# Designed miniproteins, single chains, part 103

Each design is a single chain, and the fold is of that chain. pLDDT is the mean over its residues in the fold that is shown.

## One batch from the design tools (miniprotein)

Design m3576
Fold by ESMFold2-Fast:
Structure m3576 (fold): chain A 120 residues (1-120)
Amino acid sequence: SVEALEEILKKAEEILKLMEEALDYFRNGDVDKAIELAEKAVKLAEEIVEFARKHNLPDSVLSLAENILNVARTALEILRDYKEGKISKEDAIERLEKHIETVKNYVEQLKALLEQARER
C-alpha cells in the first residue's frame, strides 16, 4: 500500500538522520554517543524490515529495507572497531561517509518507488 511505503520512507529518513548525527558526534570525539545513535539506527532498520515483511510489500522495497539494515549494522561495527583500536579515526570517518552516501541512495530509491506506487 502507499501508506505502508510512506511509513517505510519516513523511518528510512530517520535512520539516515541518526547515522549523520552519529558521524557528527564521532568527528567531535564523542564515540559513545555515536555508538548509541548507530544502535538506534540499527533498531529502526530492523523495524522497517519486519514492517515490510508483515505487510507483504514488493521484493524491491524489502530488498532496500534489508540493504539499509546491512549498511546500518556495518556502520555500528566500524564505530565499535574504532573503540577497540582496530582502525584509525580517519579510516573510520571515510568508511562511515561512504555508508551514509549509500543510505542516501537507498532513500532516493524508496522515494522513486513511492512515486511509482502513486501512479499505479
Scores: mean pLDDT 90

Design m3577
Fold by ESMFold2-Fast:
Structure m3577 (fold): chain A 92 residues (1-92)
Amino acid sequence: TEATDLIGRITRALVLALEKENITDLEEQQKKAVEILAEAYESAGLTKLAERIRRLAEQGKYLQAVSYALIHLLGQDLKTQEKIAEKVEEIA
């Protein structure tokens, strides 16, 4: 359940960020979620992952960008996972 808890934390933080900004347009919600995830990855030193996430978003592939980010998050060590989750929560 650690993976479920980690994804739950990130999802809750992203939803909170969208609610605080009152972003109601689906495309703008997806774009904002990708920006938050990319910034969190960059803060952890994962610049190439952040660039890939942004590139997918530039192609309008927002669901793929978010899915790619979450899959690669689960592939990181526990310290890096926590750093990314804390940064997403900080940005939100």
Scores: mean pLDDT 82

Design m3578
Fold by ESMFold2-Fast:
Structure m3578 (fold): chain A 88 residues (1-88)
Amino acid sequence: MPTFDDVTGDFMDVMDTFPPDTRRDMRDVFVRVVTDGYVRMYDTRMDGMDRGWTPTRMDRDYTRVRDVVTDGVVDVMHTTVRRGRRRD
């Protein structure tokens, strides 16, 4: 079963693929993407509960939100590293 710990571990593994300086610079981006993903997961759970939610649906929706958050982090990291967006 996917857990928040599994998602956090996946994020840490992705972060560890980058050099220490890049990883440090991505701190704010990491926080932003994780926060956005958490809010989306919460909203999905609340919507599911109102519409006759079940544990099976919540688990599936959680996995979907995890994938979106992971993709978002990868996209931003890829853009930052590839384009060298550091201006200051």
Scores: mean pLDDT 52

Design m3579
Fold by ESMFold2-Fast:
Structure m3579 (fold): chain A 67 residues (1-67)
Amino acid sequence: DLEKLSDEELIEYLVELLKEKYPGKLTDEQRRKIAETALKLANGDKRRAPGLALGLAEMEINSQDFK
């Protein structure tokens, strides 16, 4: 249950989610930055964080593809 995770546990969960969803597309630093940003944007609703992290990851990956 995502709501029972600490902030750091949720960040680690989101980092792992991004590794599984986008293998080889993001650095460890980028995944952690995205996870931290998603947690901040979730504003206490931890269940929103995975969707926000995936959206942020897509924007980052698309920015790299248009380089």
Scores: mean pLDDT 80

Design m3580
Fold by ESMFold2-Fast:
Structure m3580 (fold): chain A 76 residues (1-76)
Amino acid sequence: SPRQDLFRQIMDEVSDSNQKKLDEAQKALKEALAAVQKDKTPENRRKVREAIMNESRVVLEILLEALKRYSEHLAS
């Protein structure tokens, strides 16, 4: 539908503008996972949880920005 096509376009634009932030979060998670595989210390386990939470937050922020832009477009 035209509304689904518009939302997809907005999602692509917001994702592209946040690509570096998403890539950095994914890299940090990959590094934290590698560290815990090598040494299962409480600190390394905490870093994995923090990296998972950070990556999830970045994804949520992208979705919320896309939804905001979509709602503004519908109001215009």
Scores: mean pLDDT 87

Design m3581
Fold by ESMFold2-Fast:
Structure m3581 (fold): chain A 80 residues (1-80)
Amino acid sequence: SPLDQVQALLDQAQQLLDEIEALVAAGAPREEIDALADRLMDVLGQAADLMDAHLSPAERARFGAQLQALAARLAEVLAA
């Protein structure tokens, strides 16, 4: 279902964010961090598109909050 697809994409985004945070903590090369950040942004964009096309307003509010939290955390990690 579209709801299951959105959840799977947000779960993937969380895993990518965890990997980015670990790479930043380890002092990994910028190229590796940027590549995962680009992938995370692509995954969040796919989730947003599916939410807008297929989810109810209540479902969009719930998953939109999670998506915004992931995007905000990525921005915070990359700004450090």
Scores: mean pLDDT 89

Design m3582
Fold by ESMFold2-Fast:
Structure m3582 (fold): chain A 59 residues (1-59)
Amino acid sequence: AAAAEARAGAHEDEVLLTKVDEIIKRINDALEKETDPEFQENLKLGIEFVKKRAEKLKA
C-alpha cells in the first residue's frame, strides 16, 4: 500500500507539474473563445487555482 501510494503520488505530482502549463493553456484557449463574462471570470479563477496548487507542489 505505502509503496503503491508513493509511486502514485510521485506520478501525480510529475503529471500535475508537467501538465500544469498544458492545463493553463487549455483554459486560456477557452477563455479567448468565451463570450460570457461570468464564464470568463470562472475560467480566470480556475487558472489562479491551478497556479496556486502548482506553486504549493513546487515549494
Scores: mean pLDDT 70

Design m3583
Fold by ESMFold2-Fast:
Structure m3583 (fold): chain A 61 residues (1-61)
Amino acid sequence: SSLQRGLEITTQLARERLPEAEAEVVDGRPVAVVHPRDGEEALAALPLLREIDEEGRQLLE
């Protein structure tokens, strides 16, 4: 249930900041994942993915 709650939080944050990202479970943690077409899209997504991970971690606490 804590994992499900984390997925819900990550999904909401992704929708707000990076709507193309999907919430996935990696190593038992909810994380936002993107499938960029090229390296430029990947580099642009990195800071947003970091913000989502950091804020999601704080909200789960």
Scores: mean pLDDT 76

Design m3584
Fold by ESMFold2-Fast:
Structure m3584 (fold): chain A 75 residues (1-75)
Amino acid sequence: MKITPESVREFLRVTAPELSDDQIRQMVAYIEREMKEDKLDPEEQKELLLAAADELRSWGRDALADEVEARARSL
């Protein structure tokens, strides 16, 4: 199943309030692995990671959002 910005935001909305920062980092790493296995181009991967960072920021997890944004920029 193709990961979309909306599916990433929805997944985080349901799970993020209950998860620790380390658990969210593991979840983001899993999403990144899935994107690479599906051979998404780097532009699509950046868009998905930026969507995840935006959702995390909306939940008040600014430091974690900054980490995910930095990862997106390294692609």
Scores: mean pLDDT 75

Design m3585
Fold by ESMFold2-Fast:
Structure m3585 (fold): chain A 99 residues (1-99)
Amino acid sequence: AHFAAGAAALDAGRYEEAARHFRAALRELGEDDAVLLHMLGLAYLGLGRYEEAARYFERAIAADPDFAGAWAALAEAYRALGQDERAAAYAAKAAELEA
């Protein structure tokens, strides 16, 4: 229930609403769900809350290290934080996983 509502809110640009639904889904399905952690990170990225977004993407990677999308999103979050060297390293990892 919460995942679908969160995805719809994210698509509509309602990032605070998306974050609330994804947090509820994460409590129901478990704290190590890589897709939910990634989606929650995307909601925080949309809110401009880059440090929180990065933490969720790092947790998604811990749950699924082969999740190229999470590495790419982590690169975007660190670029937004002005950490260009770290962002480049994470972007390279995402590209490696998609190759």
Scores: mean pLDDT 85

Design m3586
Fold by ESMFold2-Fast:
Structure m3586 (fold): chain A 68 residues (1-68)
Amino acid sequence: DVEEMVEKTREMLEKDKRISPEEREELVSVYREALETYYDPSASQEEIDAAKERWLALAKRVEEKKRA
């Protein structure tokens, strides 16, 4: 769900002030790419799914750093 992705990205950027500027830029970039793909009427379902998976992988990586 795109709304869940929006909210989670916002929460990660606002609540975790230990995220580096580089990590924030990467997260925002991947998030924007996923949104652009999701709202692109020419995008295939495979492309949309791939964009969402890239965002999920990055979000998981950032969350795992917080557990250390």
Scores: mean pLDDT 72

Design m3587
Fold by ESMFold2-Fast:
Structure m3587 (fold): chain A 60 residues (1-60)
Amino acid sequence: MEARLKAVEETNKQNLDAAERQGAAYKAQGSPEEAERRYKALMELVQQVNDRQLASALAA
C-alpha cells in the first residue's frame, strides 16, 4: 500500500514540474492574459488528475 502511494506521489510531482515548464512556455508565447489563463487551466487539470490518482491509491 505505502509503496504504491509513494509511486503516485512521485508521478504527481513529475506532473506538477512538467506543468510549471509548460506554464513558462505559455508565458513566452503571445499575450500575458492568455498565458495566465492557460497556466491556471493546466494547473487545475493536473490537480484533478493528481487528486484522482491519490484517491485511487488510497481506495480499494
Scores: mean pLDDT 76

Design m3588
Fold by ESMFold2-Fast:
Structure m3588 (fold): chain A 65 residues (1-65)
Amino acid sequence: HHMALADAVAYAIGYGLEGVKEGKPDEARQKAVEHALSLGLTEEEAQRLADIGIAIAKRIEENSK
């Protein structure tokens, strides 16, 4: 479980960075949710981790100014 959570967050950040740069953060969020679900996480966990990952990705892009 702990490893699955770490993996899901890492993927959400990775997809989020790509999605924010491409102007497609919603698509990136959906990919992050699908990945988390594939790891056996619940829908609630997948949604929460995707939101966290996308938020981190947006903050990283903002700080690159």
Scores: mean pLDDT 79

Design m3589
Fold by ESMFold2-Fast:
Structure m3589 (fold): chain A 95 residues (1-95)
Amino acid sequence: KVEIDELTKGALEFIRKVSKELNIPEEIENKLVEKAEEILKEIGKKAKVVSLEELMSLLDEKREEAERRKDFIGAEAARLIRTYVAELQREQELA
C-alpha cells in the first residue's frame, strides 16, 4: 500500500527525469507534470492509501478516459505514472 501524496512526489520527479532523458521540450514536460498531478489528485480524493495493483487499474482507466477525449498529453501522463508504479511494484517483489 502507498500514500497517494507521497507517491505523487515520486511520480512527478520520475516524469521530469524521463522527459529530460528523452529531450522532451520543457513546455511538454510541464504539461505532462500538470496532468499527472491532476490525475493523482483525483485518485487521492477517492482514497488516500491504495495498493499498487489498484492504483495501476485506476491509471489504466484514467488513460482510457483521456484517449476518448483526445487528450493525448493526459493519456501519456497516466501511462508514465503507471510505468513508475509498475517499477515500484517490481522493487517490492525483489525486496
Scores: mean pLDDT 82

Design m3590
Fold by ESMFold2-Fast:
Structure m3590 (fold): chain A 68 residues (1-68)
Amino acid sequence: GKIVFELDEEGKVVKVESEGAPEELVELVTKALNDPDDVEAAQKAGELIAKYKGTVEISGYTITITLS
């Protein structure tokens, strides 16, 4: 599975594309990116990424999460 987040210059999510990824993970990462003070969302997102053996790659304003 793969999730691609496109961010604006303020770090807010403007577009999300996902294929074969859990909806819960997409929602938690989106929430964590849009609200950096939401430590619980960030922690849960990290736990799910680890569970699915995900890798995170950042390129400019694009964040890609690739799941095994």
Scores: mean pLDDT 83

Design m3591
Fold by ESMFold2-Fast:
Structure m3591 (fold): chain A 93 residues (1-93)
Amino acid sequence: KVEELRKEALEHFEAALKALDAGDYETAAEHLVAGVEALMRALVEEGKATEEEAKLGIQTAKELAERVKAGDKEAAEIARKDAELLKKELEER
């Protein structure tokens, strides 16, 4: 069910942004990855992404999340912008 996966992704991106604002980078990293996993599953179900593309997207999110957990402030800013963009796109649909 694409609708439930999109809602799950939106909730995770909202939680990630809230955690980033609180300086809780470990929680932010976990929610960022979970949000991307839910979004990639939705895109595959919609026929908008292949399984291989989804796997690459998830891996990229995991790599960014590890940098955020390590205290990389540039990675935290990238994660914030990505989560804001993806949240906005999900809210428009």
Scores: mean pLDDT 85

Design m3592
Fold by ESMFold2-Fast:
Structure m3592 (fold): chain A 62 residues (1-62)
Amino acid sequence: MVNDEDVAVALAEIYSAIAKLLPDPQEAIDFLKKMAEKFKEQGYENAAKVLEEDIKRLEAEA
């Protein structure tokens, strides 16, 4: 059985993939930051960490 946290991590990976399709890198970063904060508010720290690593990578490439 998958728990809610495992589903949240999978959803975080989907959000990261969607963000890569956005035409503006800053819009992608802002979107991922908002989603990471929501995951932290819900207690899904692993999902938030996935997005935080993607944000760091995008900021380094910007």
Scores: mean pLDDT 78

Design m3593
Fold by ESMFold2-Fast:
Structure m3593 (fold): chain A 77 residues (1-77)
Amino acid sequence: DEVLEKIAAEAQAKADGTPESVREATLEGLRRAIEAFREEHGDDELADLLLGTLDALANGDEEAVRAYERRLEELLA
């Protein structure tokens, strides 16, 4: 859902200006939310893409983030 994509973007924005401890806590919370979404909705493909996006954001891998964004757009149509 677009809401989950916005949450991932918010995590990146918060990480951009916050101490490392706050950044890590925010990313961990989002990973748990995505895993809960997977368990509730059974959408493994979407959850895997969102988790991959968070990992790429945590590592500052802009190319990987863009690749995941493209896949999410295709999956969500």
Scores: mean pLDDT 68

Design m3594
Fold by ESMFold2-Fast:
Structure m3594 (fold): chain A 72 residues (1-72)
Amino acid sequence: MTVEDVLEILEKVLPLIKAGKIAEAARERLQALTYKETGTVPDTSKMTGLEQIALASKLEKPFEKEIEEFLK
């Protein structure tokens, strides 16, 4: 449920997140996904949006796979 919400938002704003334009809301969503996979909340106070995306891409379930499943 929460992951589906996160991935829907990420799909729509991912290019802007990578550009650093929509960091706040996107970081919050990425943090939720990271917590789900790792069981810990990352310290985002020192992380950029790109670093958060890089961390999420190392999760057991990559964002792209979750987004694809959500859209179906």
Scores: mean pLDDT 52

Design m3595
Fold by ESMFold2-Fast:
Structure m3595 (fold): chain A 75 residues (1-75)
Amino acid sequence: MPEKALELVYEAVRKAKTLEDQIIATLVAMGVYLAVKNKDYETAARIARIGAEKSTDPEVRKLLQEAAELLEKAA
């Protein structure tokens, strides 16, 4: 469900401890929100996957990976 994926991305922003991870999570949140609003769940999933790969915090990476999996199911 796209709404649940957005919840996970917002949680990643909240849990990010470094400025770098917070910037990454915030940009992912904006991109995922806009893609979901346009019903482009494939692009939303890709953005979440890229965010997970770029994040150094294991908690942030896990949340973004889970969001990507939910968005892939919605596509």
Scores: mean pLDDT 85

Design m3596
Fold by ESMFold2-Fast:
Structure m3596 (fold): chain A 124 residues (1-124)
Amino acid sequence: DTVKRLKDMGDGMYTAGDLLSKRANDLLSRATDLANLAISNLSTSDAVDLLNQAQSLLQQAQYLYQQAKDVYNGGTDLLLSVPELREKGLEYKKDGDAKSDELQSKIDAAQTLITKANDLLKRV
């Protein structure tokens, strides 16, 4: 059944998007922790290494976020292309958009914190 195959594919893409989003969240939490640790240790040489690690993790999180967004959109578009799956596609779009917006907010917060930490480090 073509409809069943497309549904299973859309469900799989949505699940893959969730896993990528979870990985991005885990990396953002670690980046935030390292940036805060750097702020607590600005007078030490370790602060530079901590901020470099935080920036690397943020960049990895941004990459995973973009992949998650692309996969969510692909799954949603696939389900919306099938009349029998349209309602499920709309539900997935709403949920995926909400999760993407929340993750973008966390990325913005982490970027702001790392920028602040780098600015403080330049003044020491």
Scores: mean pLDDT 87

Design m3597
Fold by ESMFold2-Fast:
Formats: structure tokens, sequence, C-alpha cells
Structure m3597 (fold): chain A 91 residues (1-91)
């Protein structure tokens, strides 16, 4: 979709994290604080930060999805869709 391409374009501006640094807790924590960080003005480019978190969630699901319990897999998918929706409001 057009949104998916825009997310990929934005995320390409950041350095990809090694898969070894991606775990559910780290990525979900990053996703959970995005709105607070934006509200506090702690980021110069909120669109980029949201896109980078979406990339990390996609990479976690693609490369480590089999390591996640069914519950955590569902939670990661919900976080991905929520974060994409949040980014769409900023675009």
Amino acid sequence: SALEKRIEELASQGTPKPTSELDFLSVSSAAGILDIKRALGLTEDPQLEYALVIRDLKQLLQEKGSELSPFLLEEAQKLLEQTKSDLARLL
C-alpha cells in the first residue's frame, strides 16, 4: 500500500538494528512511549521515530515470530497495527 511504502521510505533513513537486539519487551516498550515522547517534544522527527518502531516490530514478527508465544505474537501484531494507525494520523 502507499502507507507501507511511505513507512519503508521513512525507516530507510535510520540504521537497522541487529536481530539480536530485537525482543518483544524492548520493541513493545519503544512503541508504548512514542506518544509520550512526542507530547514532551523529546524527538525532532516523530514520523521517523514511529516508522523506525514499525520497522522493528515487522522485523521482530518476521525473524523472531516463531520464538514468541501465541499471546505475545498477537500482542506484537496489535502493537504493529496501532503504531501504523498512529503514524497515519501524523502523515
Scores: mean pLDDT 83

Design m3598
Fold by ESMFold2-Fast:
Parts: C-alpha cells; sequence; structure tokens
Structure m3598 (fold): chain A 103 residues (1-103)
C-alpha cells in the first residue's frame, strides 16, 4: 500500500518535471504565456505528488512541496513579466524534483 502511493507520486513527479522543462524552454524562447502555463501545471502535479507522499514519508512530502512552491512562484513571476526571477524559481524547482527522483 505504501509502495503503491510512492509509485503514483513518482509518476506525477516525472510528469511535473517534464512540464517544468517545457515551461523553462518556452520562457527562454520568449513564450511567456506557455511558459507560465506549463510551470503552473508542473506545480499542480507536484502538489498532488506531495499529498500522496505525505501518507508514507513526511520528509519526501516536504521536499516535493518545496518544489511545487518554487514552480508556483516561477509561474506567477512569468505571468507578471519577471522572466529572470521566473527562470530562477523554475530552475530551483527542477533541481528539487531531480533530487527527489534520484531517491
Amino acid sequence: EAQKLLEEARKLLKDALEYLEKGIEYLKNGNTALGSHYALDASEKAREASRLASQVDEDLSKQIQRASNSAMVGALEAHGGNIEEALKNLEEAKKLLEDVLEK
């Protein structure tokens, strides 16, 4: 049961990482609307993964929540036109998600 929750969380984290990578790419290419959209979707997937992880591993859940929060801040900064700050937050979220996926 615990392992099943972690497997589902891992799938959501892989999706979140893919969306985050797309968001970063779109922002670097000047497409702020798509960059913000993908960053928001990444944040939402990471948030759901954190919820599942919280039932079995509190420390893992907290690390995932930090990634979700950074992706959300990145999305909001991108929406506001603060591209440098957006990229900083999205790169931080990406690193946190990669660290989690490495176990």
Scores: mean pLDDT 88

Design m3599
Fold by ESMFold2-Fast:
Structure m3599 (fold): chain A 55 residues (1-55)
Amino acid sequence: MGKAVELLSQASRLFGEGRYDEARELAQQVLNTDGAHSSLRTAAEGILQGIDEAK
């Protein structure tokens, strides 16, 4: 679980910096983490949607 939280934190920061490709990779890693809490998955999906809309 700690790994998914760390990845999400990094993805959120990169998204804020406009580093969308890197943010997308980390958000996808959160979604691919087995046993990641549903709230973390929802947040990662939000980042991916935000990136898609920003393009």
Scores: mean pLDDT 79

Design m3600
Fold by ESMFold2-Fast:
Structure m3600 (fold): chain A 76 residues (1-76)
Amino acid sequence: EPPEFVPPSDEEREKALEQLLALTEGDEAAAEEVRRLFAEYRATPRDDHARQLALEREMLRVVLEAAHRAARERAA
């Protein structure tokens, strides 16, 4: 059973966005995708936990893919 989670405040959401954007530094396409997904996350009803979790996972996927691309470029 999923734990009861208090949704983040607007201030906490803005801080999370800033941290995600910092992780996509140098990858403008990833940064734009994170901003788009975050806008959908903010527009999602607070009781739609499944949609919020799906959007959080998509944002993490975008950030991890951007980090892997940057790592490959540095390794070359």
Scores: mean pLDDT 73

Design m3601
Fold by ESMFold2-Fast:
Structure m3601 (fold): chain A 72 residues (1-72)
Amino acid sequence: SAEARSERRAQTVRDILNSDISAEEAIRRMLDAGFVPEGAAAVGAVHAQKKGLPLTEEEQRVLERQQQAVAA
C-alpha cells in the first residue's frame, strides 16, 4: 500500500540519519532504497552535517538548494 511504502521510506531515512556511517554510505543506502539521486545526496549531506563531518563543495551546494526549496 502507499502508506506502507511511505512508512518504509521514512524508516529508511531515520535509520540512515541515526546510523554511525559515512555520508558516502548514507547516500549509497538511499540509492539502494530507490530514492532519486538528488534526494539521496541531500540526505547524505544532512547526515554529514549532523555528524560534524567535513562537507564537500557538492554537498554544500546540495544543502543550499534544499534550504532554498524549503524557504520558497
Scores: mean pLDDT 66

Design m3602
Fold by ESMFold2-Fast:
Structure m3602 (fold): chain A 111 residues (1-111)
Amino acid sequence: MIEELKEKLKELIGDEETAEILIKFLEEMAKLATDPNVTLEQAKEVAKKYKLPLQDEDLEKLLKAMKELAETGDTSPLRKTLEELFGDIFPPELIETMVELIKAIIEEYKK
């Protein structure tokens, strides 16, 4: 399931290098969101690792949306945040695939 969603994202993005960076970023962020004590500083380190030009405010919104998904199972805040951050660049199918991947990773790492 997770591997199938990663493969779908690679196909939808069309550039393997860009897709791999985005997938690894989303995976590490989703794993962080399963920790109730996660900090914005940890999220900033992940963004820096993958050289993503996200502002602190946007990164905080993304982390909060992922934490809400981990706590409640509600994908709506995450979908809205991803649309705000990437909706101008990525088609709706890609945004939805990102939501599904993040959800799958959170469910896998939630104990």
Scores: mean pLDDT 83

Design m3603
Fold by ESMFold2-Fast:
Structure m3603 (fold): chain A 73 residues (1-73)
Amino acid sequence: TEGNIELARLVARYLGYSEEEVEELEAGLREAAETGEVSPELEARVRELTEKALAARDDPALQAALEALQKEY
């Protein structure tokens, strides 16, 4: 969904991802929303975001956003 794509972009930027990496993540999430299929590459990126945010666990807003993404993918 649009909300999940926007959250993923925000989380990736918060974690220090480059603009190119954020754009690739957005493109992958948008394609998954259109096709209903999640690529192994997209799944790996979402998992990496989740792991990095667990390392930043003191931010409850970031944790909530990642939990929402995990339920989507």
Scores: mean pLDDT 71

Design m3604
Fold by ESMFold2-Fast:
Structure m3604 (fold): chain A 88 residues (1-88)
Amino acid sequence: FENAKDSVVEGLDYLAEKYPSVKEILEEAKERVEKAKSLDEIIDVLEETAERLEKYKETSEDPEATDKAIFALRAAADALKAAKEELE
């Protein structure tokens, strides 16, 4: 669990540095992941953040950067879901 949490936090930091246009949303997601108590909570944060970015994309000046962030968040959520399924 701790390793998954640390990896997601590091990934969110990397995306925020690479795509400054979505940094504020990713920093909020990072705080939520840091407070998460389960894999399910981390997955929920990643999925909710991706949905929030999809709405933001409609008014964003940099939709390509927003799309790349959405893709990365959804890929991370899917990877955690797969890992959880193997553990259960």
Scores: mean pLDDT 77

Design m3605
Fold by ESMFold2-Fast:
Structure m3605 (fold): chain A 61 residues (1-61)
Amino acid sequence: SMQQAQQLHTQGSVLHSSGNYEEARQLYQQALSLDPDFQPARDGLSSVLRNMGRYDEADRV
């Protein structure tokens, strides 16, 4: 649901801010699995992939 996607995005954002990039990536992807149109999770996923040096993957989000 949208509410569950928002919660996963919030958790991912906290981990992203603390430098836990791989865990943040997984939570952002999980949020998008629940709501593929959820723009904040797409933005978060793209951003964390860039932090991880995975630029080609970030550009495909």
Scores: mean pLDDT 87

Design m3606
Fold by ESMFold2-Fast:
Structure m3606 (fold): chain A 88 residues (1-88)
Amino acid sequence: MEKLIEEAIEAVKAGDFEKFEEIFKKLSVEEKVELGVRLAKLAARGELKFEDAVKASDILEKDPHPEVQMAGGVIKVAAAVREVVEKK
């Protein structure tokens, strides 16, 4: 399970969203939230491209669980804040 979260993060970094969605569907609700929190931290650090962070966020926000949708929203907010700071 830990390994699946790590593989999902690497898929986002690689822009491989087909692989990301495949892994994401295998995760529990708790693991989906944990993935979202980790992706938000990476986005805040500038370790994700804005477009990749937004795509990952959109996938989490399509999940039927409100906790997962909220985690997706946090990724998007972190990415948007980073984008505004990077005014170059």
Scores: mean pLDDT 82

Design m3607
Fold by ESMFold2-Fast:
Structure m3607 (fold): chain A 80 residues (1-80)
Amino acid sequence: KLYSFTDELLKIIQKIKEGKVWTRKELIDAIKELFDEGKLVRLPDGTIEIKDEELKKFFGKERMTEEEFNNKLNEGIIEV
């Protein structure tokens, strides 16, 4: 199966990763790259802090639980 992102999230991912459609592994790698670049930060209390301005717009919050993060992220992922 192949995956992409909705337009809002796709524009952000395309700044760090080439393409428009990815395998599950490549999709996971793209999200991991957001953490590696410091656009997303996992805090000691288990919450996720959003540092990137465009990601803040997509998520609508600067800080959230891992569950909230995963739920909102899944809204931005589409199966192609």
Scores: mean pLDDT 81

Design m3608
Fold by ESMFold2-Fast:
Structure m3608 (fold): chain A 88 residues (1-88)
Amino acid sequence: KKNEEILKAIKEEMERALKDGSPEARAQAFIDGYRKVLEIEGKTEEAERAVAEYKASPQKGGEVANRAMRYLNEKFDEAEKELKKKKS
């Protein structure tokens, strides 16, 4: 269930970004996905902090967006592997 929720959260935010097509929408989707994944993992305080840092300053926002992208790529790959293993 956890891997399925993570994959769904990432896909939903990426679909929103694809409709807009802008780099800004993609960065926002990474932050939104990162927050949702952290919440699913029980890291609610870290999720709140990440959103606050993203909004607080452009410099910190860039750092958080890069961290979000790396984290989401890792979790997406892990979740896909686990779900593929269960289905096949």
Scores: mean pLDDT 73

Design m3609
Fold by ESMFold2-Fast:
Structure m3609 (fold): chain A 97 residues (1-97)
Amino acid sequence: MEREIEAVDLAMKAATAASQGNIDEALELARKAVELDPGAARVIGLFVGLSATNEQAVATAKAFVDAGLREAAEAMASMHRFLGDEETAKAIEEILK
């Protein structure tokens, strides 16, 4: 539970960094969260999907896939689709192929 709470805090910070276009910082924070809790990848993707839009979301998803955080990118695509942002969801899904 304590590690899980810390991982969620890092996931929220990663989402903030991604929304500001700080992709490298978002990736560092996401990796730290996954090191604490491997299950955090989906939570990271959901928070980043809520916070980052358009080009920021696509760039963050690509960085996540390149770093092996594929589940986070999948969660980002699902969140954008849920929010009705079909264009960003499709762009992320293309990176996942």
Scores: mean pLDDT 82

Design m3610
Fold by ESMFold2-Fast:
Structure m3610 (fold): chain A 75 residues (1-75)
Amino acid sequence: MDDTLQRHLDIARTSLDVAEDLLRRGASVDDAIQAAIDVARSLGADDDTIDAVVDGVRLLARRMEEERRRREELS
């Protein structure tokens, strides 16, 4: 297995977990993205990993907004 790839996947997961926690606490998408990027960079992420993290945070934020809107429509 490529140990380098596994390390970058672990970095991405950690960064996304930080962003998800911030989003659940009501932080803005931009703040969550910035925090995830900062964590990923501190852990030695390359540009491809940072791009994946940014995309992942945007996907999480979109899913959370869709869940919020669905609850609002059912209320």
Scores: mean pLDDT 81

